Designed miniproteins, single chains, continued (5). Designs and how they scored, part 1

Scores and structures below are computed, not measured.

Each design is a single chain, and the fold is of that chain. pLDDT is the mean over its residues in the fold that is shown.

## One batch from the design tools (miniprotein)

Design m16001
Fold by ESMFold2-Fast:
Structure m16001 (fold): chain A 69 residues (1-69)
Amino acid sequence: MLEAEVKLALVEMILGIGKFLYEQGKKDAAIDAFNLAIKEAKRLMEEYPEVKDEAERIIKDAQDLIEKI
């Protein structure tokens, strides 16, 4: 299931970039990255139900981080 694994890894990277931007004080860029992670994670849940739990975790993490900004 290479496509799902690669896409999940890319969404995790986007979440990580958002966290880095937040730590650098780039709040707008961090929010954009977190929203992108949420969007891509939701798409993954629709395309690959087998990664639903991991995608949901990413969505929750990103939403929590946006609320802190």
Scores: mean pLDDT 85

Design m16002
Fold by ESMFold2-Fast:
Structure m16002 (fold): chain A 91 residues (1-91)
Amino acid sequence: MVPTKEELEKIAKEIEEEKPKVLEELRKAGVPEEEIKRAEEAIEALIETYKALAEGDEERALEAARRYGELTGNVEANVAAVKEWIAAIKK
């Protein structure tokens, strides 16, 4: 259930590869540029969260998860999930 280090690295790479497509789809849908910029920042925070988890950098992972949550409106859920993953990975 909890991703391994290799799985976290793979997820980060997949999000990085999909980022341009997601932003282009938002532009085509007529989403305001301010909202597209916010979506880009959220995607970057999500990538940083997975990279930090893969590197074992708990503080950076939690900060990135909090930023992602603030941009998407789900701070508590995202921080809780990252804390759970950190605890499982540490084993």
Scores: mean pLDDT 76

Design m16003
Fold by ESMFold2-Fast:
Structure m16003 (fold): chain A 66 residues (1-66)
Amino acid sequence: SLVDDLVNLVKSLKLSPTQIADLLKLGAEGADEATIEQLEEAARRIIELYPEAKEAIEKTIKEIRS
């Protein structure tokens, strides 16, 4: 799934909060609503694993939804 793929990519590459935010923005480019909902689910799971990324991720999700 897109959710599992994104979570695994963040874990395997040890992405910084800024890199995670950029990855989510890239995934949102031209994306339909179903894909955006999967990005939000991936974001929630990433924040659980890396609470330090919460601020950057939440800011990015708000930007994607704006």
Scores: mean pLDDT 86

Design m16004
Fold by ESMFold2-Fast:
Order: C-alpha cells, then sequence, then structure tokens
Structure m16004 (fold): chain A 104 residues (1-104)
C-alpha cells in the first residue's frame, strides 16, 4: 500500500533518500521529499534547497514543505530568494508560507 511505502521511506537512510531525489519519476522524488520532511534531518537542507529548482512544480512545492518542517532559520536567505525569483507563483507562495512558519 502507499502507507507501507511511506513507512519504509520514513525509515530509509539519508543515502537512500538522496538517491530517490535523483529518480526520473517525479512521484518518487515527491515521496522522498515527504519522508525527508517527516525525518526533519537538517543535514538534508542543501539537497532540499536544490529541489526548489526541480522542473516539476509539485516536486518544488514538496521541497518547500519539507524545508518548513525542518524549520531551520539558516534557510531564510535561500527561501527569501525563492519567494522573490521563482517563476511559479505557487512556489513563491509556498516559500512565503515556509518563511512565516520558521519565523513563528
Amino acid sequence: STEDRRAALVAASREELLALLNSPDPATRIAALVAIGEQADPAMVPALLAMTDDPDPRVRTAALVALGLIADPAMLPALERVARESPDPRVRAAAELAIRVIRA
């Protein structure tokens, strides 16, 4: 089931999750981003920031959600750039929401 796959991914190693972020399948990249957000591992922040430039807007939004769950203030300058510069208004809105969560 999707629940079984999600449980396995939440238990996955950092190396396995990084490999899944390089999958050609956007659904696989989204599943990895959800698992990374649930683990809330700040060591994953550089990989998550790179995913905000992903060609799939759903992947970009999932990366911003994961960044918000980690809530590391060190991300604020990069999130502020995404909020200003992303061509996708939904990605900009998600970055603005993540900034508000981190500052709350």
Scores: mean pLDDT 80

Design m16005
Fold by ESMFold2-Fast:
Structure m16005 (fold): chain A 75 residues (1-75)
Amino acid sequence: SMEERRRKVEEGIVRAAEEGDGAGVAAALHEAYQLGIKLSERAVRAAREAIRKAEEEGDLGTARVIRDQLRRNGA
């Protein structure tokens, strides 16, 4: 179902962000965009936290990719 798929994608974004997996956050955001899934505020906050962590660690490339994917999703 779309509801189940949305939940799985949202959980993927949050989990990747919690684990410090910026590439995983970017991949989950890309999947959300391709599936036309509207991001929840929780997922948007998790993605923004992943951007901050990537920037803090000097991974500017990952931060840019996450920001681009988030913008593409309308956030």
Scores: mean pLDDT 86

Design m16006
Fold by ESMFold2-Fast:
Structure m16006 (fold): chain A 97 residues (1-97)
Amino acid sequence: AKRAAYEEIVELWRELIATHQDEKDLAAAVEALRAFLDRAADVLGRVLGRPRPATPAEALRQLIELQAEVLKAPQEEVDAALAQVPALVAELEAAVA
């Protein structure tokens, strides 16, 4: 189930990149990223049978953990990536405001 969820989310990411590869409008790019995270949250809840992430930050945290489990990343790298999520989400919010 975890690998299937990861592969479905990777396909959503490929669709995002294909559609917005040449996007020069930062607000449009951030909106597309939010839409991607919302769809990824649906996949995480549906495929893994877990409560759907309520925020983009929570969806991103769960996605980082899922990727780490599928790719067998060291826990130290996972912890470092998770620590950056609040700052990254704040930067994305600031870019649109």
Scores: mean pLDDT 69

Design m16007
Fold by ESMFold2-Fast:
Structure m16007 (fold): chain A 66 residues (1-66)
Amino acid sequence: GPLITAADLAEERVLTGPVGDLVLEFERRHGLPVDGRATLELQMRLALADVDGDGRVSREELEAFR
C-alpha cells in the first residue's frame, strides 16, 4: 500500500493521490486542519507514528497511532 516518506513531507506542499488520501485521513482522526498539507505539526505527529524509525509511515502505523 501507499507509504508516507520524508521526501513527501520536505516541501510542506499539499499531498495528492494515495499518499494524500492517507494524510487527509490522519488529519481528520487527529483534529488537524483537513488540507492535505505537510505542515510542521503533521510532520511531528507522523514522526511519532513511525514505529520502525525508517522514515516511512504505512496505513497500519497511522491507524495504530491514536
Scores: mean pLDDT 69

Design m16008
Fold by ESMFold2-Fast:
Structure m16008 (fold): chain A 97 residues (1-97)
Amino acid sequence: SMMEEKEKEEAAKYKLQKLLEKAVKEAEEAGITDNEEMQKFVRQKLSKELNLPDFPDSTKPEEFEKRLLEAIKKSMSEEELKETLEEIKKLKEEEAK
């Protein structure tokens, strides 16, 4: 179903956003203020969290994001997908107020 694929994509993007927010916060708490150093920290943190191989520094941001989304989709259980979609629905309802 095209609907199921779209929902899984939306859930994966939401999870990626939360992982990015967490990684950035951890980098800031570690005293990282340089943008380039911040990006390296975030990439390494996300790669470890999602059990991905180390990416070359030359890897384009869009290619890295694509690999993260694919990894999240593969690791997401049916239960996690359902819970994530319910959370997204609640946020949309709150934003519509």
Scores: mean pLDDT 77

Design m16009
Fold by ESMFold2-Fast:
Structure m16009 (fold): chain A 64 residues (1-64)
Amino acid sequence: ASATVEQIGDKYRITAESPAGTAVGVGKNLEEASRSLGEELKRLTGEGRREAALAAREAVAEAA
């Protein structure tokens, strides 16, 4: 699994990719983008969700 954090204008986008699928969170700041991503991650299942969540958490920590 991999995750990227990018700033798009006045917003942040977090993209988490896994074998179970791709989840994207967008928000005014990293915390809001992370919460949005958390809701999207709920639609993934099993190991892919766990890997995507971990990758996203590390990417956000590095960007913050």
Scores: mean pLDDT 77

Design m16010
Fold by ESMFold2-Fast:
Structure m16010 (fold): chain A 100 residues (1-100)
Amino acid sequence: GITYSPATVEKVKNALIAAGVPEADLNNLISYIKSTYGESLVEDALISLAILLEVETPFNRGALNLLTGATLEQKFKFVQKNSKLPEELLNKLYNFAKKY
């Protein structure tokens, strides 16, 4: 069975691109996640990145409502508490988000 939806990944990726994140940078990040952690973490990582960048998708709307007016650091703490992502990957997403 298909455990993760490629359509979900594509929707979140397209929302990030529309918000001004370069497609090449996103493709490099996705390739890194796939090679280091496996494809299973790509969906959660992109949804978490969208939370850090305050980019609304159908998959993070509730989280963004809870984080109204939050700083990037506060959003990062929320993602640390609520995601199952490894700490090294979380730190990479935070450093990526700080560039935009």
Scores: mean pLDDT 82

Design m16011
Fold by ESMFold2-Fast:
Structure m16011 (fold): chain A 76 residues (1-76)
Amino acid sequence: MEEEKERALKEIIEEVTKYINSSTTDKEAAEAGKKAGEQAAKSYLDSLSEITDELKEEALENAINAGRLAIGQTLA
């Protein structure tokens, strides 16, 4: 679970960085990062064969928070 959580965070950060590097505006970068974070979290959850609803909520929340953090660091 912890290792899977870290993997989700890493994928969110990489996806956010990809959009930033596409020379988007600051607003577009922030919006793209948020959407990328949500998409990566969704894909991760869909890949899991059996988990509880609590684990799904935790993974999604962590991925979204990681995306927001990555956006803040990149735009700072």
Scores: mean pLDDT 61

Design m16012
Fold by ESMFold2-Fast:
Structure m16012 (fold): chain A 97 residues (1-97)
Amino acid sequence: MEKLKEARREVRDAAIEAFEQAVKEGKITSPEAIKRLGEALRDVVLKHPEVAEEVAHYAGAILNAIGETAREGVEKGLSPEEIYERMREAAEKVADD
């Protein structure tokens, strides 16, 4: 249990940090933020091989939520700022569980 909680905390921190940087820069950085998040999540999985399957599943859920939110935002014609905000909320919501 402790190992999984620590790995999930690292995933959550990486997700929050990636989106804080994207919002702060005010650029169309959502694709870059998703890529950087994916790299950070992969590193967490590699650091925790005993819980790798559960951590990978959790990381996948975060990436899927972010990707789905970005796709819906583009389809609805939302502004980059609105898309960034929704992606941040989606990532935080998954991290809370």
Scores: mean pLDDT 67

Design m16013
Fold by ESMFold2-Fast:
Structure m16013 (fold): chain A 65 residues (1-65)
Amino acid sequence: MEVEVEKLSETEVRVSITFDGVKTPFEVVVKKGEEIEFEALANGKLYKVKVKASEDEVEVEVEEL
């Protein structure tokens, strides 16, 4: 699994998550101070993904369900 974070502005970041065995990344845009959560079905497995953006840090949590 690979995670890439790109700064789009002072308040927004793009996070790209590529699961093992999957060529197409999942991309989300998150505003600083906000958190998003979603479920992804990748390579026959269900994952819970949480992305939290603070002023100076981006946290990505991935849990296999």
Scores: mean pLDDT 78

Design m16014
Fold by ESMFold2-Fast:
Structure m16014 (fold): chain A 67 residues (1-67)
Amino acid sequence: EKEEKIKALLEEIKLRARRLAEEELGPVESLEIEIVDDETVKVTARSEKGTIEFEIEAPALGKLLRE
């Protein structure tokens, strides 16, 4: 149950991160997501234009992981 909720949330974060990265870089070739802390996810996106790194806050992720 908890694992399913965590996976669903991570998939939503990936979709959101991809949209944000594509707005900046255009077509994204590679997208990596890393959980940095209880409420922060680091995104690394690569494209022909270069590599961009940014952070997305996900407080809900921390609550699920702590349970």
Scores: mean pLDDT 76

Design m16015
Fold by ESMFold2-Fast:
Structure m16015 (fold): chain A 61 residues (1-61)
Amino acid sequence: STEEKQRRILQALGRAGVPLSVRELSELTGLSQPTVSRQLRILEAQGKAVRLADGRYGLGL
């Protein structure tokens, strides 16, 4: 489900404690890079993830 994919991504970001690339999140979550990228854009729109200038993502506030 979409919710399970989003939860997995947010959990990976939280566990890492540092910003991660789409590739790193794909490797950690087992989701494809297109899937991770799509979910990150949704999470960014919701304020749950933040995209940095270098293209990495961190947890939102």
Scores: mean pLDDT 87

Design m16016
Fold by ESMFold2-Fast:
Parts: sequence; structure tokens; C-alpha cells
Structure m16016 (fold): chain A 114 residues (1-114)
Amino acid sequence: MILLVILAPSQEVLETARKVAEELQKENPELDIIVETALNPGEAHAKALEALETREIDAVLLLVVSDDEETRRMAEQIAEELRARGYRVELVHVDSDEPEAIRKGLREGLERLS
């Protein structure tokens, strides 16, 4: 089971990324993915920890849809903290909210966890 945490600057971008993830999961029904969404790094970290404590998760994919350097830096710190706790974590940064850019980033992240 893979935990996908989507971090984006707005609810609209989160909904776009969630739909892209759902479409990719339908195309690859062998993928066992749980999706969590967050509007800020603190929320992303809290949701990741809660999921990791309550579910049997093999890997975390942190998908960051933002061109903000501070958001990216904080996401990298979250990924490092989770790795320090013994989790397999891939961090993917997407600097465009276009569905195709999100899809490409998500696919690349999932391939690295295989």
C-alpha cells in the first residue's frame, strides 16, 4: 500500500491532482494507493503521520504542486524526517498545476517506489 500525500496551494489544484491520481489508479488497478491532501506543509506532515500510525503503509509518495521555494524546502524536510523514521519516501516536485504535468510527476514518483 502506497500513501500519496498531495500538497498544493489551493483546494482547486488539490482537486485536480486528486482526479489525476484517481485516473492513474484506474489505469493501473494493481496500484494500492491511499490519497491524502494538504494545503500547507504542516497539514501534509500531520496527515502522513496519522496514516502511517493507523495503516500498514509500505511507502510514501509526497507530491508537491508548487513553484514556491519555501514550500519545497519544508516538503524536503518532511521527507527526510519520515525517512529518518524508517519509511520509504519519494518526493516529487511539480512546478505546474497543469493536469499533464501532475500526471507525469505522479507516474515518475510511483515508478521510483517500485
Scores: mean pLDDT 85

Design m16017
Fold by ESMFold2-Fast:
Structure m16017 (fold): chain A 88 residues (1-88)
Amino acid sequence: MAAELIEEGAEALSQLSPEVREKLGEMLELSAKRGELPEEEGLRAAEAIKNGDVEGFRESLERMSKDPEALRYVTGLLVSAKELEAAK
């Protein structure tokens, strides 16, 4: 279950444009700083997203797998962004 969400998030990241990756990374960075998700893992995920670093992103999601709400939040954002790009 967690592994499936991690792979879904990684796949979504690989399909996002650089512009969308930058915006998502900024949003996740703010969420992490606001305590909406684990700060250390959230900041690492934000950096990986901005850089299109799928491997680093997978590692950050694996660390978040102990917090199912944070994992779903982060993967949900990426899947939603992918769907929005596909809809245009």
Scores: mean pLDDT 81

Design m16018
Fold by ESMFold2-Fast:
Structure m16018 (fold): chain A 88 residues (1-88)
Amino acid sequence: MEEEAKKLEEELKKAVEEEDWDKLKEILEKIEEMAKKLFGSLDEEEKKVFEKHRKMLEDLERAKKGEAEASPEVKKFLADREAWKKEK
């Protein structure tokens, strides 16, 4: 379990770097299923990390579809990225 969690974390970082949202969602779902089975051994910090990433992906998917307003974190990310592009 622990070694599988480390492997999933590495795959998650790679998917984020490649901006592969579909792969990110698959990896996050696998991490959440593992967390569900080990829920009694997770601390509050670990639970918050999973919740934050899950919310970000859901907000991005909804914003992409135009169905809901993006979260403040997603909006800030997009705004910062656009501002950076203007500098170059």
Scores: mean pLDDT 61

Design m16019
Fold by ESMFold2-Fast:
Structure m16019 (fold): chain A 63 residues (1-63)
Amino acid sequence: MDEEFRRAAERGIEAAEALAAEGRYDEALTVLQTTLRSLTEAGAPEEVIEEVRRALERMRERA
């Protein structure tokens, strides 16, 4: 896994979880969607993209 892409994914997920902890689920979903799109456009490895996609699905279940 590319370290730069992994760190970007982790930061996006952490930011979204912080927003969710405050009940700001719409903003958390936006952060995850933006992170997913940016990583996909940058050609991130499938494993990294899938991590963010799973985080997005989990966030939707909580929203």
Scores: mean pLDDT 83

Design m16020
Fold by ESMFold2-Fast:
Structure m16020 (fold): chain A 82 residues (1-82)
Amino acid sequence: HMKPPPKEVIDQGISAAEKALKEGRPEEAVEIAQRILDALKGYDVDPETLARVYRILAEAYEKLGRTDEAEKFRKMADELEK
């Protein structure tokens, strides 16, 4: 089947999303993080990497006032980090 995206590309995307959050651009952070999730869909993904993406989404949605989505992604990240 198709190869997963290179880890370097995924790591760069995560870094960009984290920077967007830090700079007060939560909508951009959501867009980047969602693109990462779409690119990783159907592949075996390291739980640590996936948890990091979910934490970005949780923080971004909290900043956007979307509390239900923020709570959902926070729980998903916590489950992967157990």
Scores: mean pLDDT 81

Design m16021
Fold by ESMFold2-Fast:
Structure m16021 (fold): chain A 80 residues (1-80)
Amino acid sequence: KYKIILKDGKVYTASKEEAKKIIKEHFPELSDEQIEELLKAVEKYGGLVVTENGVRTVKNEEEAKEAAKEPDTKFVIVKV
């Protein structure tokens, strides 16, 4: 499962297929290929912060929650 944390503080717990739909709905500018690559990176690294300027890794849900509060963060996704 995945947790997706939006900048507004909304948190979704989702399967892989549900996570793809949630990300596409909130960030329609991301292609299906980009979303698949993000999910592969989450599987490999445990979590990602997606910012206006790129992506960085987070290792756990605690770091993910703090990263979601940062001004340049679009969303955070973490494996649970």
Scores: mean pLDDT 81

Design m16022
Fold by ESMFold2-Fast:
Structure m16022 (fold): chain A 76 residues (1-76)
Amino acid sequence: MRERILEELRELEEEMKAEYEAKVKELGVDHPEVKELYRKLLLEGVERAAELFREVDPELAEKAEEQLRKYKELLE
């Protein structure tokens, strides 16, 4: 089971990275829309990771939730 969760997280990471890289290539790293997309993907990624780990490792899920709160604080 843990192996499958790690594969799902890897796929999520690859998908998000591809979306971000596509926007960077189109608009450039300093564009406001690219910065907003990065923030959105980062928050969504951590939320999804927390959900996936909640089933297998609740402690790791809590760490992911704490990281999500820190990301929200840094991006404000």
Scores: mean pLDDT 72

Design m16023
Fold by ESMFold2-Fast:
Structure m16023 (fold): chain A 90 residues (1-90)
Amino acid sequence: SPLDELEKKKEEFLKKLKEIEEEIKTNELSIDELRELSLEVQKLWEEWLELANEKRKDIPKEKLEEMIEEVKEAVTRVGDLLNEKLEKAL
């Protein structure tokens, strides 16, 4: 179903965000590397929104909004961590 396909894609995006989070936590990254990861996180968010929009017609609005919010929370968490590391490096 479209919902099951989007749920699977949501988990794939959350896994990628978790991998970026772990990379930030386990490595001493340069300012350039942190900026590159920030761009990657932004790109993942944009790709997720495009996929969610494609499935919009076949998924209940409330469920779609919950899924968007879950990915948004992960993006925000990783973004905040990147900003914290950038502030300490600058």
Scores: mean pLDDT 87

Design m16024
Fold by ESMFold2-Fast:
Structure m16024 (fold): chain A 77 residues (1-77)
Amino acid sequence: APRTYVLVAHNLADVIGAALETLLARMGPEDRLVVIDANSTDGTREVLEAMAAAHPQLTLIEAPDLETALALAEALR
């Protein structure tokens, strides 16, 4: 069965791109990646938007805070 990966991001601009490229390279073509951005302010959101545009397997969800992002991630497990 296809796998769904769920990750929470907050202020990870320097590392998030490389981390997600590594994960995407290991995923099967029907696997899905959901990234929940917890209202990042350091350019993380812009990196995630560019990656979501380039990778149809990647879905970006915006959360207003880290608590909401973590709750959404648990609900998607």
Scores: mean pLDDT 85

Design m16025
Fold by ESMFold2-Fast:
Structure m16025 (fold): chain A 103 residues (1-103)
Amino acid sequence: DLLKKVKEALEKLGVKGDVAVIPLSELTTEKVRELRDAKLIVVELDGKFPLPHFQLLLSTRAPVILYNPKNYSVPKDMFPVLKSTEAEELEKAIEQALTYKDP
């Protein structure tokens, strides 16, 4: 369960707040509005990452992680990419995402 493991990693890092896990196929303009108050957004890649979705995710101003276990093509250096649900990889990806949000 990706959501449970992400929540456990956030709690271990001392971060409180709502985490959202959403499949890429369900990522719409309307859904992105609901995600603005999320402490962390994890997008589960179920296909190729479209360029318009990149702009939608940036508009949330929330930290974003791409869960990409099937190795789909993603924009380079835009978001942390998570390839497994191993705790150490989750913790690193979350810390990186949270650090990039802090100006």
Scores: mean pLDDT 74

Design m16026
Fold by ESMFold2-Fast:
Structure m16026 (fold): chain A 76 residues (1-76)
Amino acid sequence: SLEELVREIQALVDELLAQAAPGKTTLTDKEIENLKRLGLTDEQIARLESVTQEQRDAILEALKAFLEAHYRRLRE
């Protein structure tokens, strides 16, 4: 379900953020909007701005890979 997918996305992001070293990165309004549409909370988005750019990019790449694997499993 969509609700289950959103929970899995939130859990993955929380796990990756817990492992990330502190830093500072700025997200654009467009990036924030896209992350909200994926189901990230305002608190998770604020925490993404509290990590380095390299770690933010790695977290977003991991999220992209997770979504690609999820949609691949739905295709026959």
Scores: mean pLDDT 80

Design m16027
Fold by ESMFold2-Fast:
Order: C-alpha cells, then structure tokens, then sequence
Structure m16027 (fold): chain A 78 residues (1-78)
C-alpha cells in the first residue's frame, strides 16, 4: 500500500533526525500508532478523525510533526 509506505517513510526520516533517544521513541510510537489507525479504520475519513484526535493528545514536538505529516498524506489521498 503506497499510503502506508509513505507513512513509514515519514516516520523513518523523523526517527533518523531525532537528536535524542526519547524523541526517537516518541516518533516510533506515533508512527506505529498512525499505521495501526490507518489499517484498522473503515475509511480514510475515519482514519483522519482518529489521527486528528491523537495529534491533540500528543505532547512530544517531533511526534506531533510526524502525525501532522501523516494527516496531510491522508487528506491528499481523499
């Protein structure tokens, strides 16, 4: 799935840029959860809503950027 590959690429690039282990862990967790949301959602519209709620609850800036980029990818796929 091209969308899932793009999401994983966004996560990997953010992970490699993360200056601390804490930020790497936050990015990896956000990326894993984003992939899970997309895979388990009934539609891209449902995935978008769940990701927007997840973004609101995220406190780590690097993980927020990953979620924001994933939301943009899904909006483009709609």
Amino acid sequence: DELLERIQKVGLEAYLRAPTEEEQEAVARATREAVEIVNKSKSLEEALKQLEERLKKETNPAAKEVLRRVIELIREAL
Scores: mean pLDDT 87

Design m16028
Fold by ESMFold2-Fast:
Structure m16028 (fold): chain A 65 residues (1-65)
Amino acid sequence: GKSEIEYFAEAGIDNALEAGDEKTAKAIEKVKEYSLKNNLSLEEFKEIGQKAAEDVANGKEPNLE
């Protein structure tokens, strides 16, 4: 089964795509992959995911170093 991080990320991606915001959807995908690769907590994932989506909405690259 999918992790909570994957489930949350997919919900965010679906919402972004419904709004026609493909850049935000891609940003959330990257945050999901980054979080799973680095074994981050759900809280950490949610914080960086929302920041990344906001950065993209403001025309900035997500800072996922």
Scores: mean pLDDT 77

Design m16029
Fold by ESMFold2-Fast:
Structure m16029 (fold): chain A 83 residues (1-83)
Amino acid sequence: LYETALELGASEEEAQKITELTQKVEEYIEKLRELGKFEEAEELQRKLTEAIRLVFDGDFEKAIEILEEAVEEGEKILEEIKK
């Protein structure tokens, strides 16, 4: 994804941010599925898919915003479930 974002015109900072946030969202999706929270996992998966589409459309700023929202939501859900 990092190389793809760079090829599509993203800065190194944007490409790194997209890659890091994508990995975090994927990690949260996996954890939620392990906990049986399939609906929440699917919602995060949809946001991840939308963000990836935005990267391919060259809309890196919007992709980062959606990924940041997905990370925040995933963290909040996992904190509520595990505590």
Scores: mean pLDDT 82

Design m16030
Fold by ESMFold2-Fast:
Structure m16030 (fold): chain A 92 residues (1-92)
Amino acid sequence: SMEEIVREVEEEIKDLKNQPERLALLVTGFLELAIALHLGDEEAVKRIIERLKELGVSEEEIEEFIREIEAAPSLREQFRIAIERARELAEK
């Protein structure tokens, strides 16, 4: 359910309070991108991609993420992919 997805996202965000600022920005950025893609908001997608590039995410990494999100079977899985990708990129 949407309430379960929101709770899982809130738990991940709670863990971020002791993390580097860049990790928090990457997590929120990839979650916003997943939401914009789900809603079909092309203007929001373009704006969020530019912000992720400013955070040092490559165009290739963003394109790979979009392919993974489009292949995901549910919004919950899309959110999990977004958080995992953000954590991987924060370690670089």
Scores: mean pLDDT 78

Design m16031
Fold by ESMFold2-Fast:
Structure m16031 (fold): chain A 58 residues (1-58)
Amino acid sequence: GAAAEGGRRGGEEGARAAGLDEEGIKHSAQGGYNAGKAMADTATAEQAYAFGYAVSRG
């Protein structure tokens, strides 16, 4: 769903901004996807992206 994809992109871009390697970026993207999927009923894709980005960047 849109929130899951938003979370995935947020985790990926946040991890890149934090300077993580490719493995770290993949793990953050997966974590963002899972978080976005869990909040899909209550959050927009933009909100899930912001959450994934913030958590992955620190």
Scores: mean pLDDT 83

Design m16032
Fold by ESMFold2-Fast:
Structure m16032 (fold): chain A 80 residues (1-80)
Amino acid sequence: ALEIAREIARGLKEAGLYDAAERVLTLAEKDPDPERAAFAAVSIAIDEGLYELARRGIERLEELGADPERIEVLREQLEK
């Protein structure tokens, strides 16, 4: 889960979205729930238009057995 948030932050920096990357890293550092931090990171990637990065994050969350209701929220956000 923490690895997902860090991977999203890296992708955001590679896209030049430094402020969004800092937000993701702050969430990963301060949130005691690494899964929640990972969901927030993927949501930020969707909001910034990094859809491929977001899809990879969703796939990793599914592999880790994350909450399917929370996964569905991210998928709906991605389709908007």
Scores: mean pLDDT 80

Design m16033
Fold by ESMFold2-Fast:
Structure m16033 (fold): chain A 73 residues (1-73)
Amino acid sequence: SPLIEEVERKAREVLERAKTASLDEMVALWREFGAWLAEVMQQASPEEQAQITEIAERLAQELMEIKQEKEAK
């Protein structure tokens, strides 16, 4: 699905930007992604919604790990 490919691409961009971002910037990146994702979900099929949810959960987990590493310094 082109929609799923776009969501995966956006998630990768957020993850890469988060690695060099401050904690405040990382929160802003997550909020911006979430707002965009909410619009995408309104147009997505139930099958695409399930895949998008898995991508978002994976990104949230990876962002949590980055946050923990930044706080441990």
Scores: mean pLDDT 85

Design m16034
Fold by ESMFold2-Fast:
Structure m16034 (fold): chain A 111 residues (1-111)
Amino acid sequence: EEIKRDAELLKRIVSVSIKDPEARERIIELLDKGIETLDPDYFVEAARLLLELGEYFLAISAANLALSLDPEHPEAKEILKEAKEEILRLVEYAKLRINTLEELKAYRESL
């Protein structure tokens, strides 16, 4: 029941966030099959495609749907780990960007 609601929400987010229509359609198909069959492997395949597209938060959501059905699923755990590591890299990059913007503002004011 909760898995179906979370998967339907993920489908709606994918439908507006994924720009590539072929990738978007395939991910939605995989999520639909996951909802219909309750087979964690469909959610794992969707999570892998989302990870490949750089959609790390959506990949985590899909991996968590797979883990809700099979808590010990090794591929789902690996995707979750990789997506979290990529998010941490993005956070470090965002901190660097904030510092650079403040340096550029100071430089412009010195002119």
Scores: mean pLDDT 85

Design m16035
Fold by ESMFold2-Fast:
Structure m16035 (fold): chain A 73 residues (1-73)
Amino acid sequence: DPVLVTVDVRDWSKEEIEALLAETLATLDKWRELIENDESLSEVMRGALITVALGAKTAEEIKAKGQLARLEA
């Protein structure tokens, strides 16, 4: 069960949703860059962490796309 209820879509502008997505994706891309440049990580660990980062990026894109679709409908 979600602890925090999703706000009404009407309370969120398209600009706010897009801005939040852009900030989230930029944070995930920066985290991925840190993983790629970390010489202390094994190739196996690096691959696993990059896979997690890509999965998180996809999940955030799907979430934002769903919110935008509801706003436009």
Scores: mean pLDDT 73

